# Ledger of designs, part 61: designed miniproteins, single chains, continued (4)

Each design is a single chain, and the fold is of that chain. pLDDT is the mean over its residues in the fold that is shown.

## One batch from the design tools (miniprotein)

Design m14114
Fold by ESMFold2-Fast:
Structure m14114 (fold): chain A 88 residues (1-88)
Amino acid sequence: MAATLAAIEALNAATLEAMRPLFEAGAEGDLEARARALELLIEALRELLKHADAIGAAEGLPVSYIREAIEEQIARLEAEKAAVEAAL
């Protein structure tokens, strides 16, 4: 579990860094900045999904739970990005 916990902590830190632009974009109401931030976050989460599968397999984690959680987040962000781009 130690290696798995270290990997999850690193991924959580990366996710928090990726989320930082969304706070700025939201505060300004800048739709272009918001769309760009959402695009980068979706890209980061797609990469995370690939690594989550590998980590789950290696450590015996419930890969389906990790995968479903990340896929749900990606779908939600894709819907938000589409709404923002439609408002541009």
Scores: mean pLDDT 67

Design m14115
Fold by ESMFold2-Fast:
Structure m14115 (fold): chain A 92 residues (1-92)
Amino acid sequence: SAIRRVQEELAPEAEARLAAARSLEERIQIAADTAMRVLVTARDESIAILQQLIATGSGDAKATLQRILDLLKNKDYAGLRALLLELARASA
C-alpha cells in the first residue's frame, strides 16, 4: 500500500517534530502537515479509500470526508491544508 509506505516513511520525522514542538499550535500544524503529505503523496490511493469510507459512512463524518475528497480531486491543496488545520484544532 502506497499510503502505508508513506506513513511509515513520515513517522520518524513527525515524531521528531512533535518532540520539538513547544505549543499546542505547533502540534496542530505538525498533525495537519503530516496528514497533507500522506494524502497528496498517495493521492490516487487516498481518493480510492475516501470514496470507500464515504460509501459506508453517515452524518457529519461522511460530510467531512466528502469535503476532503473534493479538495483532493480538485488539487485545491491550499483549501485541503486549511480544512486539515480546522480538523486538527477541533481534535485538540
Scores: mean pLDDT 82

Design m14116
Fold by ESMFold2-Fast:
Structure m14116 (fold): chain A 100 residues (1-100)
Amino acid sequence: SMEELKIRIKAFLLKLGKKIEDSEIPGVITLLDPDGNGLMTKEEFREKLKQIVNLTDEEIDALIEKADIDGNGYVDFFKFLEEFSKDPSLKEIIEEAKKI
């Protein structure tokens, strides 16, 4: 659902040190998924992340490798967010995102 997607995006960005409001979500979705398919190259994902979060190149590289779930050189952002939301170690950050 759109509500679940909003929570996942807020939790993901909150984990990266950025708190965003519901009003900012459409802009983030458009930036990350302009084609509506959630798919991008690793380099496109790096450039998009640099526009949203203040992370080092090393931190971004580590995140990109985790986001390449299928090991094929591409990022399926919505699939990555779904797997992120299933990680028990991230339960607290997900609950915090629900309060935003």
Scores: mean pLDDT 76

Design m14117
Fold by ESMFold2-Fast:
Structure m14117 (fold): chain A 118 residues (1-118)
Amino acid sequence: TPAEERLARLLVEHLGLSPEVARTIVELLMKARDRGHHATSALEVELMPDLVEELWNSLPPEQQEALRREVARLLGLAAPPQTAAEFFEALARALFDPAVVGEENAVAIGRAIMDLDE
């Protein structure tokens, strides 16, 4: 959809993610919506641990590895996140922490994610 393409573009342009990883992130957020949750629920690790685990385990190992590497690089982590919870916590920081992405980029990404639910 136009909202999915817009979010993928923002992730590539503002975070420097590969187009493939950006698309996989958008697909994970849409899978949360397909399960009757908001797209943002995938990023609420503390409130939605079962959803987070289910979404992560829906990915083949190759895509999990690519996502872990790019998020670790984006946050400057010494080691890639190993668990579903660690990955989605790191992803939420990469998307929404103004110290990581800047305030304007965090707002733009948040709005684009909210647009997935419309």
Scores: mean pLDDT 81

Design m14118
Fold by ESMFold2-Fast:
Structure m14118 (fold): chain A 105 residues (1-105)
Amino acid sequence: SEELLKRMEEEAKKALESAEKIRKIAEEIGATELGEKLYELVERAVKAAFEDVEEAEKYFAEALATAGKIREIAKKKDEKLGKEVEDEILKLTASALEMLHLARS
């Protein structure tokens, strides 16, 4: 379905935008490698969502765990940065769940 594909592409864009924002905060707090790992995992997850939904679910789970580590580091350095990472994790989680739902449709 063209409509299904378009919706998945929109959610993929949102997931990557949230991952990029978290990655930038990771660079600011000295967690550059975790930020790069997060972005790579989200890229792999969104690509997999079009091919293998079970693989996508695994990559999204690893991405969210990685983002959680970035949140804990950010929170220790600056409570406001920790809150910004938390807000982006909520957005990333929503996009991941929607993509996985659409991929199973």
Scores: mean pLDDT 91

Design m14119
Fold by ESMFold2-Fast:
Structure m14119 (fold): chain A 129 residues (1-129)
Amino acid sequence: DLAREIARETVRLLEDPSLTPEEVARRALERLGIEVDPSARSPLDALVNEAMRELAADPNATANSEVSPRARAAALVAAIIESYTAGAIDRKEAEEIINTDLSVSALLRAAIERLDYKEMLEIERLINS
């Protein structure tokens, strides 16, 4: 699973004190082959913009069925970097997030609001209600 492979690498890189969150996000973008949107303010914004672009392409799409593996990977990586850097999640919670099939919508909200794992599960439940 592309999303899980890149997300696990991201968690390892976040534990390296020589790397900034922006450098970790840049490496994820390079691995995903994502072109940085000129409107993006940071590599983290570029990951979020990639995931949002897929959701915006079909306004009738459900978050789980219409998004590409690349957009899903971008959302997952962004959620992990933002929440981990904010101290909202630890390594164990990051692994639980990676192993949970969360929707791109829940992951995007997690990246924007820097949510913990329990909050991500609550959003997922609401989306699927």
Scores: mean pLDDT 77

Design m14120
Fold by ESMFold2-Fast:
Structure m14120 (fold): chain A 93 residues (1-93)
Amino acid sequence: KIIALLNGGKAKEARKLALQILDNYKKNPEKYAFNAVLAYFSLAYLYHIAGIDDRAEVDYQKALEIYQKYSFSAKQQKEVTKYEKDFNLNAGR
């Protein structure tokens, strides 16, 4: 859903959805951990394209921290790896 909003050029809607997911994650971390990883990757991407690289790096690291903390399915792990690679490529790393 967040990625569909980003692909559709709806950056403001994507940001609002990401922040809502992160609020839900604070209330129930176990249930929303995977969604929080995707939300932080999406926020990192939005900050990067806006030229706010310091904040993009902080949110990217938060996504990786949550990913290391919780157990995810093979499909979820593959999805995270793809976003990690896509972010590094777009950030010129």
Scores: mean pLDDT 75

Design m14121
Fold by ESMFold2-Fast:
Structure m14121 (fold): chain A 66 residues (1-66)
Amino acid sequence: SSSDIQKRIEQLQAMIKHNEEQKKLLREQAAKEKDPLLRLLYEAMVGSIEFIIERMKQKIAQLQAE
């Protein structure tokens, strides 16, 4: 139903917001990190979160097209 689709979209939007907040914290950690390998690991984690956010946005677009 339209109501069920809207609830799924709202859940995905909440998850995107949570992941954006985590990404911000990891970027702040990367900026403070002096160890090149640990900095690279934080940057890799940010990239993984960006990938997840893009998949969630694609799912919202699919749900909105229904």
Scores: mean pLDDT 90

Design m14122
Fold by ESMFold2-Fast:
Structure m14122 (fold): chain A 59 residues (1-59)
Amino acid sequence: PVPSFVRIAKLLGVSTATVERAVEAARDEDEAIRLLAKAAGKSQSTVRKILAEVTAWAD
């Protein structure tokens, strides 16, 4: 698994497979954020913050 997906899954409280499915289904980043927010029961704002942190750590 990609380390960023594992971190996102852990921070959102979902499985890595859920993150992978959302990314595969999404046409763009905003759609991925919406899908992850719904799956995790979090706001889109919270998901964006988590993704920004994980992306910064992965680079």
Scores: mean pLDDT 73

Design m14123
Fold by ESMFold2-Fast:
Structure m14123 (fold): chain A 87 residues (1-87)
Amino acid sequence: GPADELARLMKELAKQGKSGLEAVAEAIRRLFPELSDYEAKLAAMAALHRVLGTSVLTGEQFASLPDEVLREVARVALEYAEELKKR
């Protein structure tokens, strides 16, 4: 589903050296090209803070998180992205 696709993209981007915040924001932008860079970054930051309590993670740190945690970040990020898309 969309959460699995977003989680896969986030992990791939983080493995390429993107920080956790950059990886989540870029993955959101790829699935929601109608969102601005600022809106994608807001959704990414909100999701990371809600699930992990921080948005400051290296790509290696983020990519090493359990797949279950990455899916939860993706699920929450999709909720925020869908809400921003409606506005």
Scores: mean pLDDT 88

Design m14124
Fold by ESMFold2-Fast:
Structure m14124 (fold): chain A 70 residues (1-70)
Amino acid sequence: MSREEARRILEAAHALMEAGVPLTDEEKRVVQALLEDPEASLEEIAEKVGMSVGTVRRVIERLYARAAAL
């Protein structure tokens, strides 16, 4: 994952929180992992949060879709 991609994920999460929309537990775990290590790969985030890479990708895609629907 690039720093730019990590930044976009964090911006999407921030937009939801500013709008009063609660993050899911999966979204919170991914966001927390990125805040702790913005340079982490998708594989490293998946390992840290106990999810598959495919699950992390789905969490990110849903986060973007929810932020876009604001």
Scores: mean pLDDT 83

Design m14125
Fold by ESMFold2-Fast:
Structure m14125 (fold): chain A 80 residues (1-80)
Amino acid sequence: SAMEKIRESFAKVNDELFEAIRELAEEAADESTSPQKAVALVTAARLYLGILKLGEAEEERLEEAEKLVEEAEKAAEEKL
């Protein structure tokens, strides 16, 4: 049904957004990443987190994503 295809599309987008947040957060926290790049990566991760919240991702996944972004923000601040 059309509803099943829509649900599958949302699940796929949520998975892709979560993975993007994880990758951006990991790069931002990496010691080789410049402070300016780390801030840009964290900003992108925060924007993706906002989209993930709008997509009604599972609460546990949202909490994991929020923690990743917060940890990356702290790592970026420590580079400044």
Scores: mean pLDDT 80

Design m14126
Fold by ESMFold2-Fast:
Formats: structure tokens, C-alpha cells, sequence
Structure m14126 (fold): chain A 89 residues (1-89)
């Protein structure tokens, strides 16, 4: 499962960088499913939120395009999610 999770993280990152909303959505769903099987749904949700927030902070314009919101909104939401994930750790 480790190799598959790593592959899906890289696939999601590449899809976001390419602006491919469909590929990003499918990779995120599969990653969430595998993490839920391995860690349980609550911890899987935190891991997906952490990765998504980090990716959005690295590529805010691409994240804004995928979500259909402003770059400012993406940065605000990503920082809020990262803070929430750290609080729940």
C-alpha cells in the first residue's frame, strides 16, 4: 500500500500542476479511500486535508482554478485547514 499511496500523492500533485480538475478529483478520491482503509476515515481525512492544504499553498493559482474561487480564498482556506489539522494531531 505504501507505493500506491505515494503514487497517488504524486498523481494528485501533477494533476493540480497541470490544471486537470478531473484527474485531480479522481486521484484525491482514490487516495482518500486507501488512507481510510489504512488509517481509518478520521485520520485519512486529516491526511488528505494536510496534503491538499500544502499543495494549495505551493500552487495557489492552480488550486483557485480547480476550485473555481479566488487565489486569496484558496490561501485563506489552505492556512485554516493546515492549522485545523495541526490542532487535531
Amino acid sequence: MEARIEELRERLRRAVEAGDAEAATEAAKELGRLLAERLGPERALLEVARFGAELALEHPELAARLAGISVEEVLEQARAQLAKVEERE
Scores: mean pLDDT 73

Design m14127
Fold by ESMFold2-Fast:
Structure m14127 (fold): chain A 79 residues (1-79)
Amino acid sequence: SDLTAQISAVLRAAGITNPEIVQEASEELSELAKPSDLDAIDKALKTGDLRGLPADIKRVIVDASVQDGVEAIKSAVGV
């Protein structure tokens, strides 16, 4: 499957629902992430623990969460 589509689904499941933010974050994450990183991203979003993610991937997720106003993810990263 297309990695961008898989990341998009994971972000939406985590509560990032703004279509433009999901598109931009999914495209950026697909350039930074390998397919093997998808499980780590999914787990981090489900648990709210982003500490195990590569710094660039973590920053994209944090930025998207702040832009979309997703409180659960914002709280998990201390913003």
Scores: mean pLDDT 76

Design m14128
Fold by ESMFold2-Fast:
Structure m14128 (fold): chain A 113 residues (1-113)
Amino acid sequence: SDEDRILLVNAVVYKHFNLPPLSPSLRQELRQLVRELAARGESPVAIARRVEQELKRRLKDENIEDPDLYARATALLLVVEVLRPSPEEVRRVGRALGLPEELIDELVRAWEL
């Protein structure tokens, strides 16, 4: 199911960064932001970059090993959860965000049926 694929994509991000999940309220706010930007006709790459910037602001004071990489990976995750893009779109967004190819490969594999 799509829900199972979303759980696998979440598991890849949290495994890679060894971090607890985002708070339910923050996740809900960011998912809502993705929906609003998509409704305005923004591209998946533009949406992901906007979510990345919001995450960087919200996580600035948290003790995260690589906060910039974590924000980029989590932005892609939220785009996948809400927009449910093709595997090719996930790769394009991941590359545009400057994610490592290994992480992009793991995320795409988790997202593929």
Scores: mean pLDDT 80

Design m14129
Fold by ESMFold2-Fast:
Structure m14129 (fold): chain A 57 residues (1-57)
Amino acid sequence: SAALVAAIAALSPEERALLAKLAGLDTTDPEVIAAAILAHTSDEEALAAVDTVRELT
């Protein structure tokens, strides 16, 4: 999931914090956020969540 980690890393710290909060995490580490999301969903759904956060900001 290098593409997902890169997509999350490309977000601002504020966008990463929002995505982490939606995933139930208290972190801005892109690798930790990606791992937590992928534990419960697909790469495609995870990338859609990143796009949603980008559109809200």
Scores: mean pLDDT 75

Design m14130
Fold by ESMFold2-Fast:
Structure m14130 (fold): chain A 70 residues (1-70)
Amino acid sequence: MIEEEVEKARAALEAGDLETARQHVQKAVFSLSIEDMKEVVKAGAEALRKKPGDLEAMLRAMIEQIEKIL
C-alpha cells in the first residue's frame, strides 16, 4: 500500500539511506494518479531549486507531499 511505501521511505531517509528512500518514494509515486504524481514531482523540483544537488531535501519534500495527498 502507498502508506507502507511512504513509511519505509521516511525510515530510510532518517537513517541516511538515500538510495533506499528513493526506491520507496518511486514505488509510492507510481501508485498515485497522474495528477497527484505531478504535485509530488513539483514538490521535489521546488526543493532542488532552493537547494541544488540536495537529494535529501528533494526526497523529504516528495515524502511530505505524498503524506498530504494520503
Scores: mean pLDDT 85

Design m14131
Fold by ESMFold2-Fast:
Structure m14131 (fold): chain A 81 residues (1-81)
Amino acid sequence: SFIEKEIEEVKKRIEELKKMIDDLQTALANLQAQLPTASPEEQARLQRYIDSIQRLIDGLNAELKLYEDFLKELEKLKAES
């Protein structure tokens, strides 16, 4: 059915978003680990990258929530069909 196909596509997008978030969190942790041994100039550059990655993670988490909410609505529609 159309609803079942939409549910599968939404689930795939949720898994893709989770993987992207996990990969970015790993990158964030690696950058943060470099801060204590970095020069002041390198610390400033690293902090800009950390801030940029954190904003990306925040955006992806917001998108993930929208897809999870949409999945719940689709599953409700399927149950009512």
Scores: mean pLDDT 89

Design m14132
Fold by ESMFold2-Fast:
Structure m14132 (fold): chain A 91 residues (1-91)
Amino acid sequence: SEEEIRRALRDAVDALLQAIRDGAPLETVKELMEAAINLLREYLERHPDLSPEVREAVERIIKLFEEAIKSNDRDKYLEAVEEARRIVDEL
């Protein structure tokens, strides 16, 4: 359901934000972000009936996280997670 996906998005963002705030090693944050991308891609594949709004939000968050991972920069990880939070809150 869309509610389950919205919850999964919020949970993923909250977990990443907490890890960054707790000072987790950059490699740990990267692994969590990669896990979030994989989970979100799985949701898109299993739920072809998602509203276009929710689908677009998930795809934007995946792209944002992929770009952050390429930067290998803690500040870029934080920026990506904060932007993902904004996207989720607008749903």
Scores: mean pLDDT 84

Design m14133
Fold by ESMFold2-Fast:
Structure m14133 (fold): chain A 64 residues (1-64)
Amino acid sequence: SDAERLAHAIEIGKQLAIAGAHYLSGLDSAEVTVTLTEDTLTVTGKAGDAVVTLTSKLKQILGK
């Protein structure tokens, strides 16, 4: 379903953003922010001065 695919995209995005922020900063902790609009998913991971942003169109995620 669209809801399940979106949930998986958010979960993967969070893990990638956290891993990237951790690796770039050398810090063990990262904050993650998820922003959903009508057409776009954005996931941002932040640790210290390191910011990792992942973005995609919902149509691409959902195969529409």
Scores: mean pLDDT 83

Design m14134
Fold by ESMFold2-Fast:
Structure m14134 (fold): chain A 99 residues (1-99)
Amino acid sequence: LEEFIKELEEYIRQAEEVRARIEAGEPLLRTDLAAAASPAGAGLAIVVMNVHSHLFEEEGIELTEVRLDEAERRRALAWLEAAIEKLKELIEKAKEALK
């Protein structure tokens, strides 16, 4: 469980780094974000695409560098926040399991 908690904490750190890039107006690598099943899932997908882009290239999936408009930026930030909240919930559950 300690390794799992550390992995979740690392995903939160990666999500916060991507959030800072969006807030700074930097372009992001993405596919069609509208295909996401949930806000938290969409947020995690953004993190994976921008931190682990090489995995998509290995599968022949072409990621496009896109500058977000104001509405897309707000959605992406909301999805990242949902992902961070979900990761924090999982950390709390893992910590409870250690008691």
Scores: mean pLDDT 75

Design m14135
Fold by ESMFold2-Fast:
Structure m14135 (fold): chain A 92 residues (1-92)
Amino acid sequence: MLERLREAFERVMRANLGLFPSAEEVLAAYEELEAALRAAREAGLPLEEIREIAEEAMAEGEEYLKANPEEVRARIKALSAATNALFAAHLA
């Protein structure tokens, strides 16, 4: 349970850093995080433990961003454009 939740937060953090090649993979990361959060709550995991896991994943992402700011910006820009295109297509 804890391992699944940690992996889900790490996947979303990687998506936020533009490390995923497609908008579909970004959406899949968020869908898995939602499922993992629901499972953790059903298992009775305290909100404080969930917050700690999220903060650990965020700290790892922050270190990567500090080391690779231009690379991260370029990837996020590309993913944002792809995500907006996917969203527009879904609404059409």
Scores: mean pLDDT 69

Design m14136
Fold by ESMFold2-Fast:
Structure m14136 (fold): chain A 68 residues (1-68)
Amino acid sequence: MKEELLEAAKKYEEAAKAAEDGAQKLLQLGQQNPEKRDELVQQAENMEKMAKGFREKAEELRKKAEEL
């Protein structure tokens, strides 16, 4: 059980990093494509919100694992 929670937390942390990396790439593409900048910035913001959710989930799982 404890190891399963830690593995789940790690997967959420990996998903958060992927979303953060994706957001950075979208912002970079916005600099290269000014006409699409607003759309790409909005997509990047959505990915940042998703990453924050994954980070919060991972932290809760780690805290729960430490209570066991």
Scores: mean pLDDT 83

Design m14137
Fold by ESMFold2-Fast:
Order: C-alpha cells, then sequence, then structure tokens
Structure m14137 (fold): chain A 99 residues (1-99)
C-alpha cells in the first residue's frame, strides 16, 4: 500500500501545480495497482464510473474523486487526513467542484 499512497500524493502534487496530465498518469498507476492488490475497491471505483473517467476522459475531477474514495478506506487516520486535505487544496486551486 505504500506505493499506492506515493502515487496518490504525486497525483495531488501535480494537480496543485496545474499539471493535469501528470495527475491523471499517476492516478492511472494507482488504479493499476488497486486492480491487482485491492480488486474489490477497484470494482467499486469502476462501478461509479471513476475508472473510465480517469482512463478514457482524463478528467481531473475524477482523479480527485478516486483519491478521496481511496482515502476513506485507509487504516491510518493521519495519512487519511493528509490526503483529504491535499484533495481539498487541489480542488480549490483548480476550481473543481467535488459533488
Amino acid sequence: MDELIDYIRSAITHLRNGDFDGAVDYTRRALDLLSEEAPGLYEELKSKGFVEAVRTSRDPRAVLKVIRHVAGVLGDPDTRQDILQGVREAAEKNGIDLK
């Protein structure tokens, strides 16, 4: 799971810097890892349309939705809080509404 968290943090950093392509690419790496290591969570994300929105549409809103959803299932509360704060900051900086 450390590699997953590193990809998620990289995606947030790229979004904060306005690099949507980098954010999508790191989120795709996180999704690939989830499909192998946490297939149940991957299928849940896929059923919500988030996987297609990231992989096909390259939607930065879907990047943040994937990261927020993954953060919600993390066991470490400090890591969860840090990632959720990063999601809020990236969304605010880019004017993204996370309905």
Scores: mean pLDDT 84

Design m14138
Fold by ESMFold2-Fast:
Structure m14138 (fold): chain A 87 residues (1-87)
Amino acid sequence: GKELIRKSSLLMTSAGIYMVAGDLDGAVDLLKQALAYAEQAAKAGDTKGAIDELKALLEQSKKLYEKGAEEAKKIAEQAQQLIAQLQ
């Protein structure tokens, strides 16, 4: 669980850097990978860590969508759905 959460957090940090640099496609790809690791952490039993990461992912995806990355909306919706399923 903990290593998967760490990988997710590192990918989210990288996505934030790409977003600030204007590489929205790169930021989307990194957030998709971060979401996959957070989901794997939940399946491995780190439910609380996964929920906390998915909440951060949801907020970052919303910001990326507001900057014009339409695919980020789907990431935000998937994060919200997983949060609801894990609570």
Scores: mean pLDDT 85

Design m14139
Fold by ESMFold2-Fast:
Structure m14139 (fold): chain A 87 residues (1-87)
Amino acid sequence: SSGLQKALELIEQTKKAIENKDLKAALENFTQLAQTLNQILPTLSPEQKKQVEEEMKKIEEALKNNDYKKALESLDKLKKILEEALS
């Protein structure tokens, strides 16, 4: 779906912003990611929805704590979950 593809793009944009130490861009892209995921959650299985919500919470916590390594790791896990949902 276009929503899943947009979410994957927003994950990459959020990762790029974190790697570039652009916290404003990282937070803006993460906010758009959260909004996009809310639109596609009803199309996911209950298990995938729970995994998405758990990884989003971890990313939010990591960003609040300036733990960029953990934020990037959780973004990669979120990407894998969404790629599996596309398959």
Scores: mean pLDDT 87

Design m14140
Fold by ESMFold2-Fast:
Structure m14140 (fold): chain A 99 residues (1-99)
Amino acid sequence: MAEIEAQIEAAEARIPELADEISETAGVRREDAEITLRALLELQKELYEKYPGSIKPLDSESLFQFLLERQLALAPSEEARQQILDTYERLLAYEKAKE
């Protein structure tokens, strides 16, 4: 729906700001946080297109796991894979700490 498209666009515009906040709060590199947030947004967009009647197809932890597997499969180098793993460990810890 048009509302979901508007929400995705608004979320994309806020990614740099959220990446700054996550970097400061969780000790994650800003670049890694931004890449992860953009990949999460893309995954959510795909899920919304596949399941148009649902805005919550998966919980946050499951979404992070799906995104982690996807990014690892696409990683161009061992260094990139290590950065992805480190970023996800910190983001998952941050998400759990919020509760």
Scores: mean pLDDT 64

Design m14141
Fold by ESMFold2-Fast:
Structure m14141 (fold): chain A 74 residues (1-74)
Amino acid sequence: GVAAQVYIWTPSKEEAERNKEEITKEAIEKIRKAAEAVKANPKTLGLDVVFYGEVLPEVKEAVEKAKKEELAKL
C-alpha cells in the first residue's frame, strides 16, 4: 500500500495572511477526509502532507496537529 497524499498550498504570502482562517479550515477538512479514506482502505499506510507555495507556519502546525489527532482515532 501507499500513504494518502494531501496537498496544501497558497499562491502568495499576502493571500495566505488575509485568508488564513479559511485556508486553515479547508486544510483541516482535507486532512479529515483523507483520514476517512485511510480508515476505509486497509491497504493505505497512513497520511502524507505536502506543503507548497506560501503556506504560513501556523497553518502547517494546525494541519500537522489535525493529522495526528485524526490518525490517533484510527
Scores: mean pLDDT 76

Design m14142
Fold by ESMFold2-Fast:
Structure m14142 (fold): chain A 74 residues (1-74)
Amino acid sequence: MSERERILEEAVARIEAILEDPSLSPEQKRQAILRVFDETRARLEAAGFSEAEIDETLQRLAAHTGELLARARA
């Protein structure tokens, strides 16, 4: 697995764990997810990925997050 794919996979797993935590309020979950996005951008920048690669990876993370949120509401 590429480093970029690994970073994305770890971020998705963290968001899943946040959404599955019944002790967190919706606002606490939102804040935690925003932190995951910020940390993921920082990790990709530190790893030397281009702006285009970072944006593509964060777009993919957003798509996964949207799917997870849709499942949580169903």
Scores: mean pLDDT 85

Design m14143
Fold by ESMFold2-Fast:
Structure m14143 (fold): chain A 80 residues (1-80)
Amino acid sequence: SEEEKAFREALEKAKTPEELLEIVRQWADRLVERGDREGLTALTHLVFEIGIEKKIPVETLQEIARLLVDAWRRLAAREA
């Protein structure tokens, strides 16, 4: 989708672990607010794919994982 393309472009433009984490936070928050399960699924897959390819530190990937787990919990709470 065009949104998945936008995620990929934004994530690939991140030059530091801090930029990547902030991009993921902003997109995750927007997707949770919209109740966008498909978007959050796409973001989750793409961020780990790109993060591994860019050799992002494991510690940053762990923070991203915690952020995404929290986002999924917030999305589930909105659907309840």
Scores: mean pLDDT 80

Design m14144
Fold by ESMFold2-Fast:
Structure m14144 (fold): chain A 69 residues (1-69)
Amino acid sequence: AEAVVIQPEEAEVAPGESVTYTVINAGSRPLVARIDVYEKEGDKETLKETIEVEVPARGHKKVTIYNPK
């Protein structure tokens, strides 16, 4: 059984748009999940930011990522 589910697993966000990730922890212990944000320019992707999300036991967290570029 998986303790953490992150949805969507992968998403591309156009300039001026946002995506909301839902991190679900079905386990009995708090967990820290990691979301890596890449900046895409043509065919090149560069790691811009890593977001750590602490999810309580038997809970969920939502993280909204906005792309202003």
Scores: mean pLDDT 70

Design m14145
Fold by ESMFold2-Fast:
Structure m14145 (fold): chain A 59 residues (1-59)
Amino acid sequence: SIEQLRKDFLEAWRIYREKGKEAARKYLIDKLKMSEAEADAFLRVFDLVEKYGAPHPWL
């Protein structure tokens, strides 16, 4: 569901902010069972928010 996807996104974002990019990648792949490409897409969004202050509707 979109609600579950949003919760997973927010948890991955929390891990990215607190523990860094590689910890977030591991969480997305190992715990959420995302492909490498899907995990990389999420991490690109996180990088855009963190480095450029890009707004995101779920953050």
Scores: mean pLDDT 82

Design m14146
Fold by ESMFold2-Fast:
Structure m14146 (fold): chain A 93 residues (1-93)
Amino acid sequence: MQKMYRPDEELTKLLRKVGITEKLVTIGELIEALSELIKKEKLLDTEKDPGVVYVSDTELGKLLGVDKIDLSDPSVLMEAIDRHTTEAAPEEI
């Protein structure tokens, strides 16, 4: 059974940038949305540091609480999702 999550205001603002307006989202949708946001904002510099995303002074960086993301380490994204979401009650689905 797929768990649904309610994002907070900061995460909701970022999700709207990639067209997600739903009150409840799955963890898969959250990961895909954050990946699309990174791509849309052109935060990837594959020539300088392959697999590292520089998010200093961005809204995404503020949400994640880091200056850079190593895309080979999913823990940073997962920790941010955990901090900025609440698991929805079955009644809200």
Scores: mean pLDDT 70

Design m14147
Fold by ESMFold2-Fast:
Structure m14147 (fold): chain A 78 residues (1-78)
Amino acid sequence: DAIDEEIREAQAELARLWAEKEPTMSPEQLAELAARLEAIVAEARPAVLAAGAAGDEEAFKRVVLEALRRALEALREV
């Protein structure tokens, strides 16, 4: 289905960008990225837990995809 494909694509792109950028990052850039990723996780957590508790697989997948896309944007900015 479409959302599973988008999640798979986002995960693959994140892995590729991380492999390309991580070796060139300074400690300051790594700290900035870590802070952004932590904020993304913190913001997504209530929705992830609510979807999981409700057994709403589609809602869970949408929250995961949104978090992955935000992580990709954060990584691209570093």
Scores: mean pLDDT 84

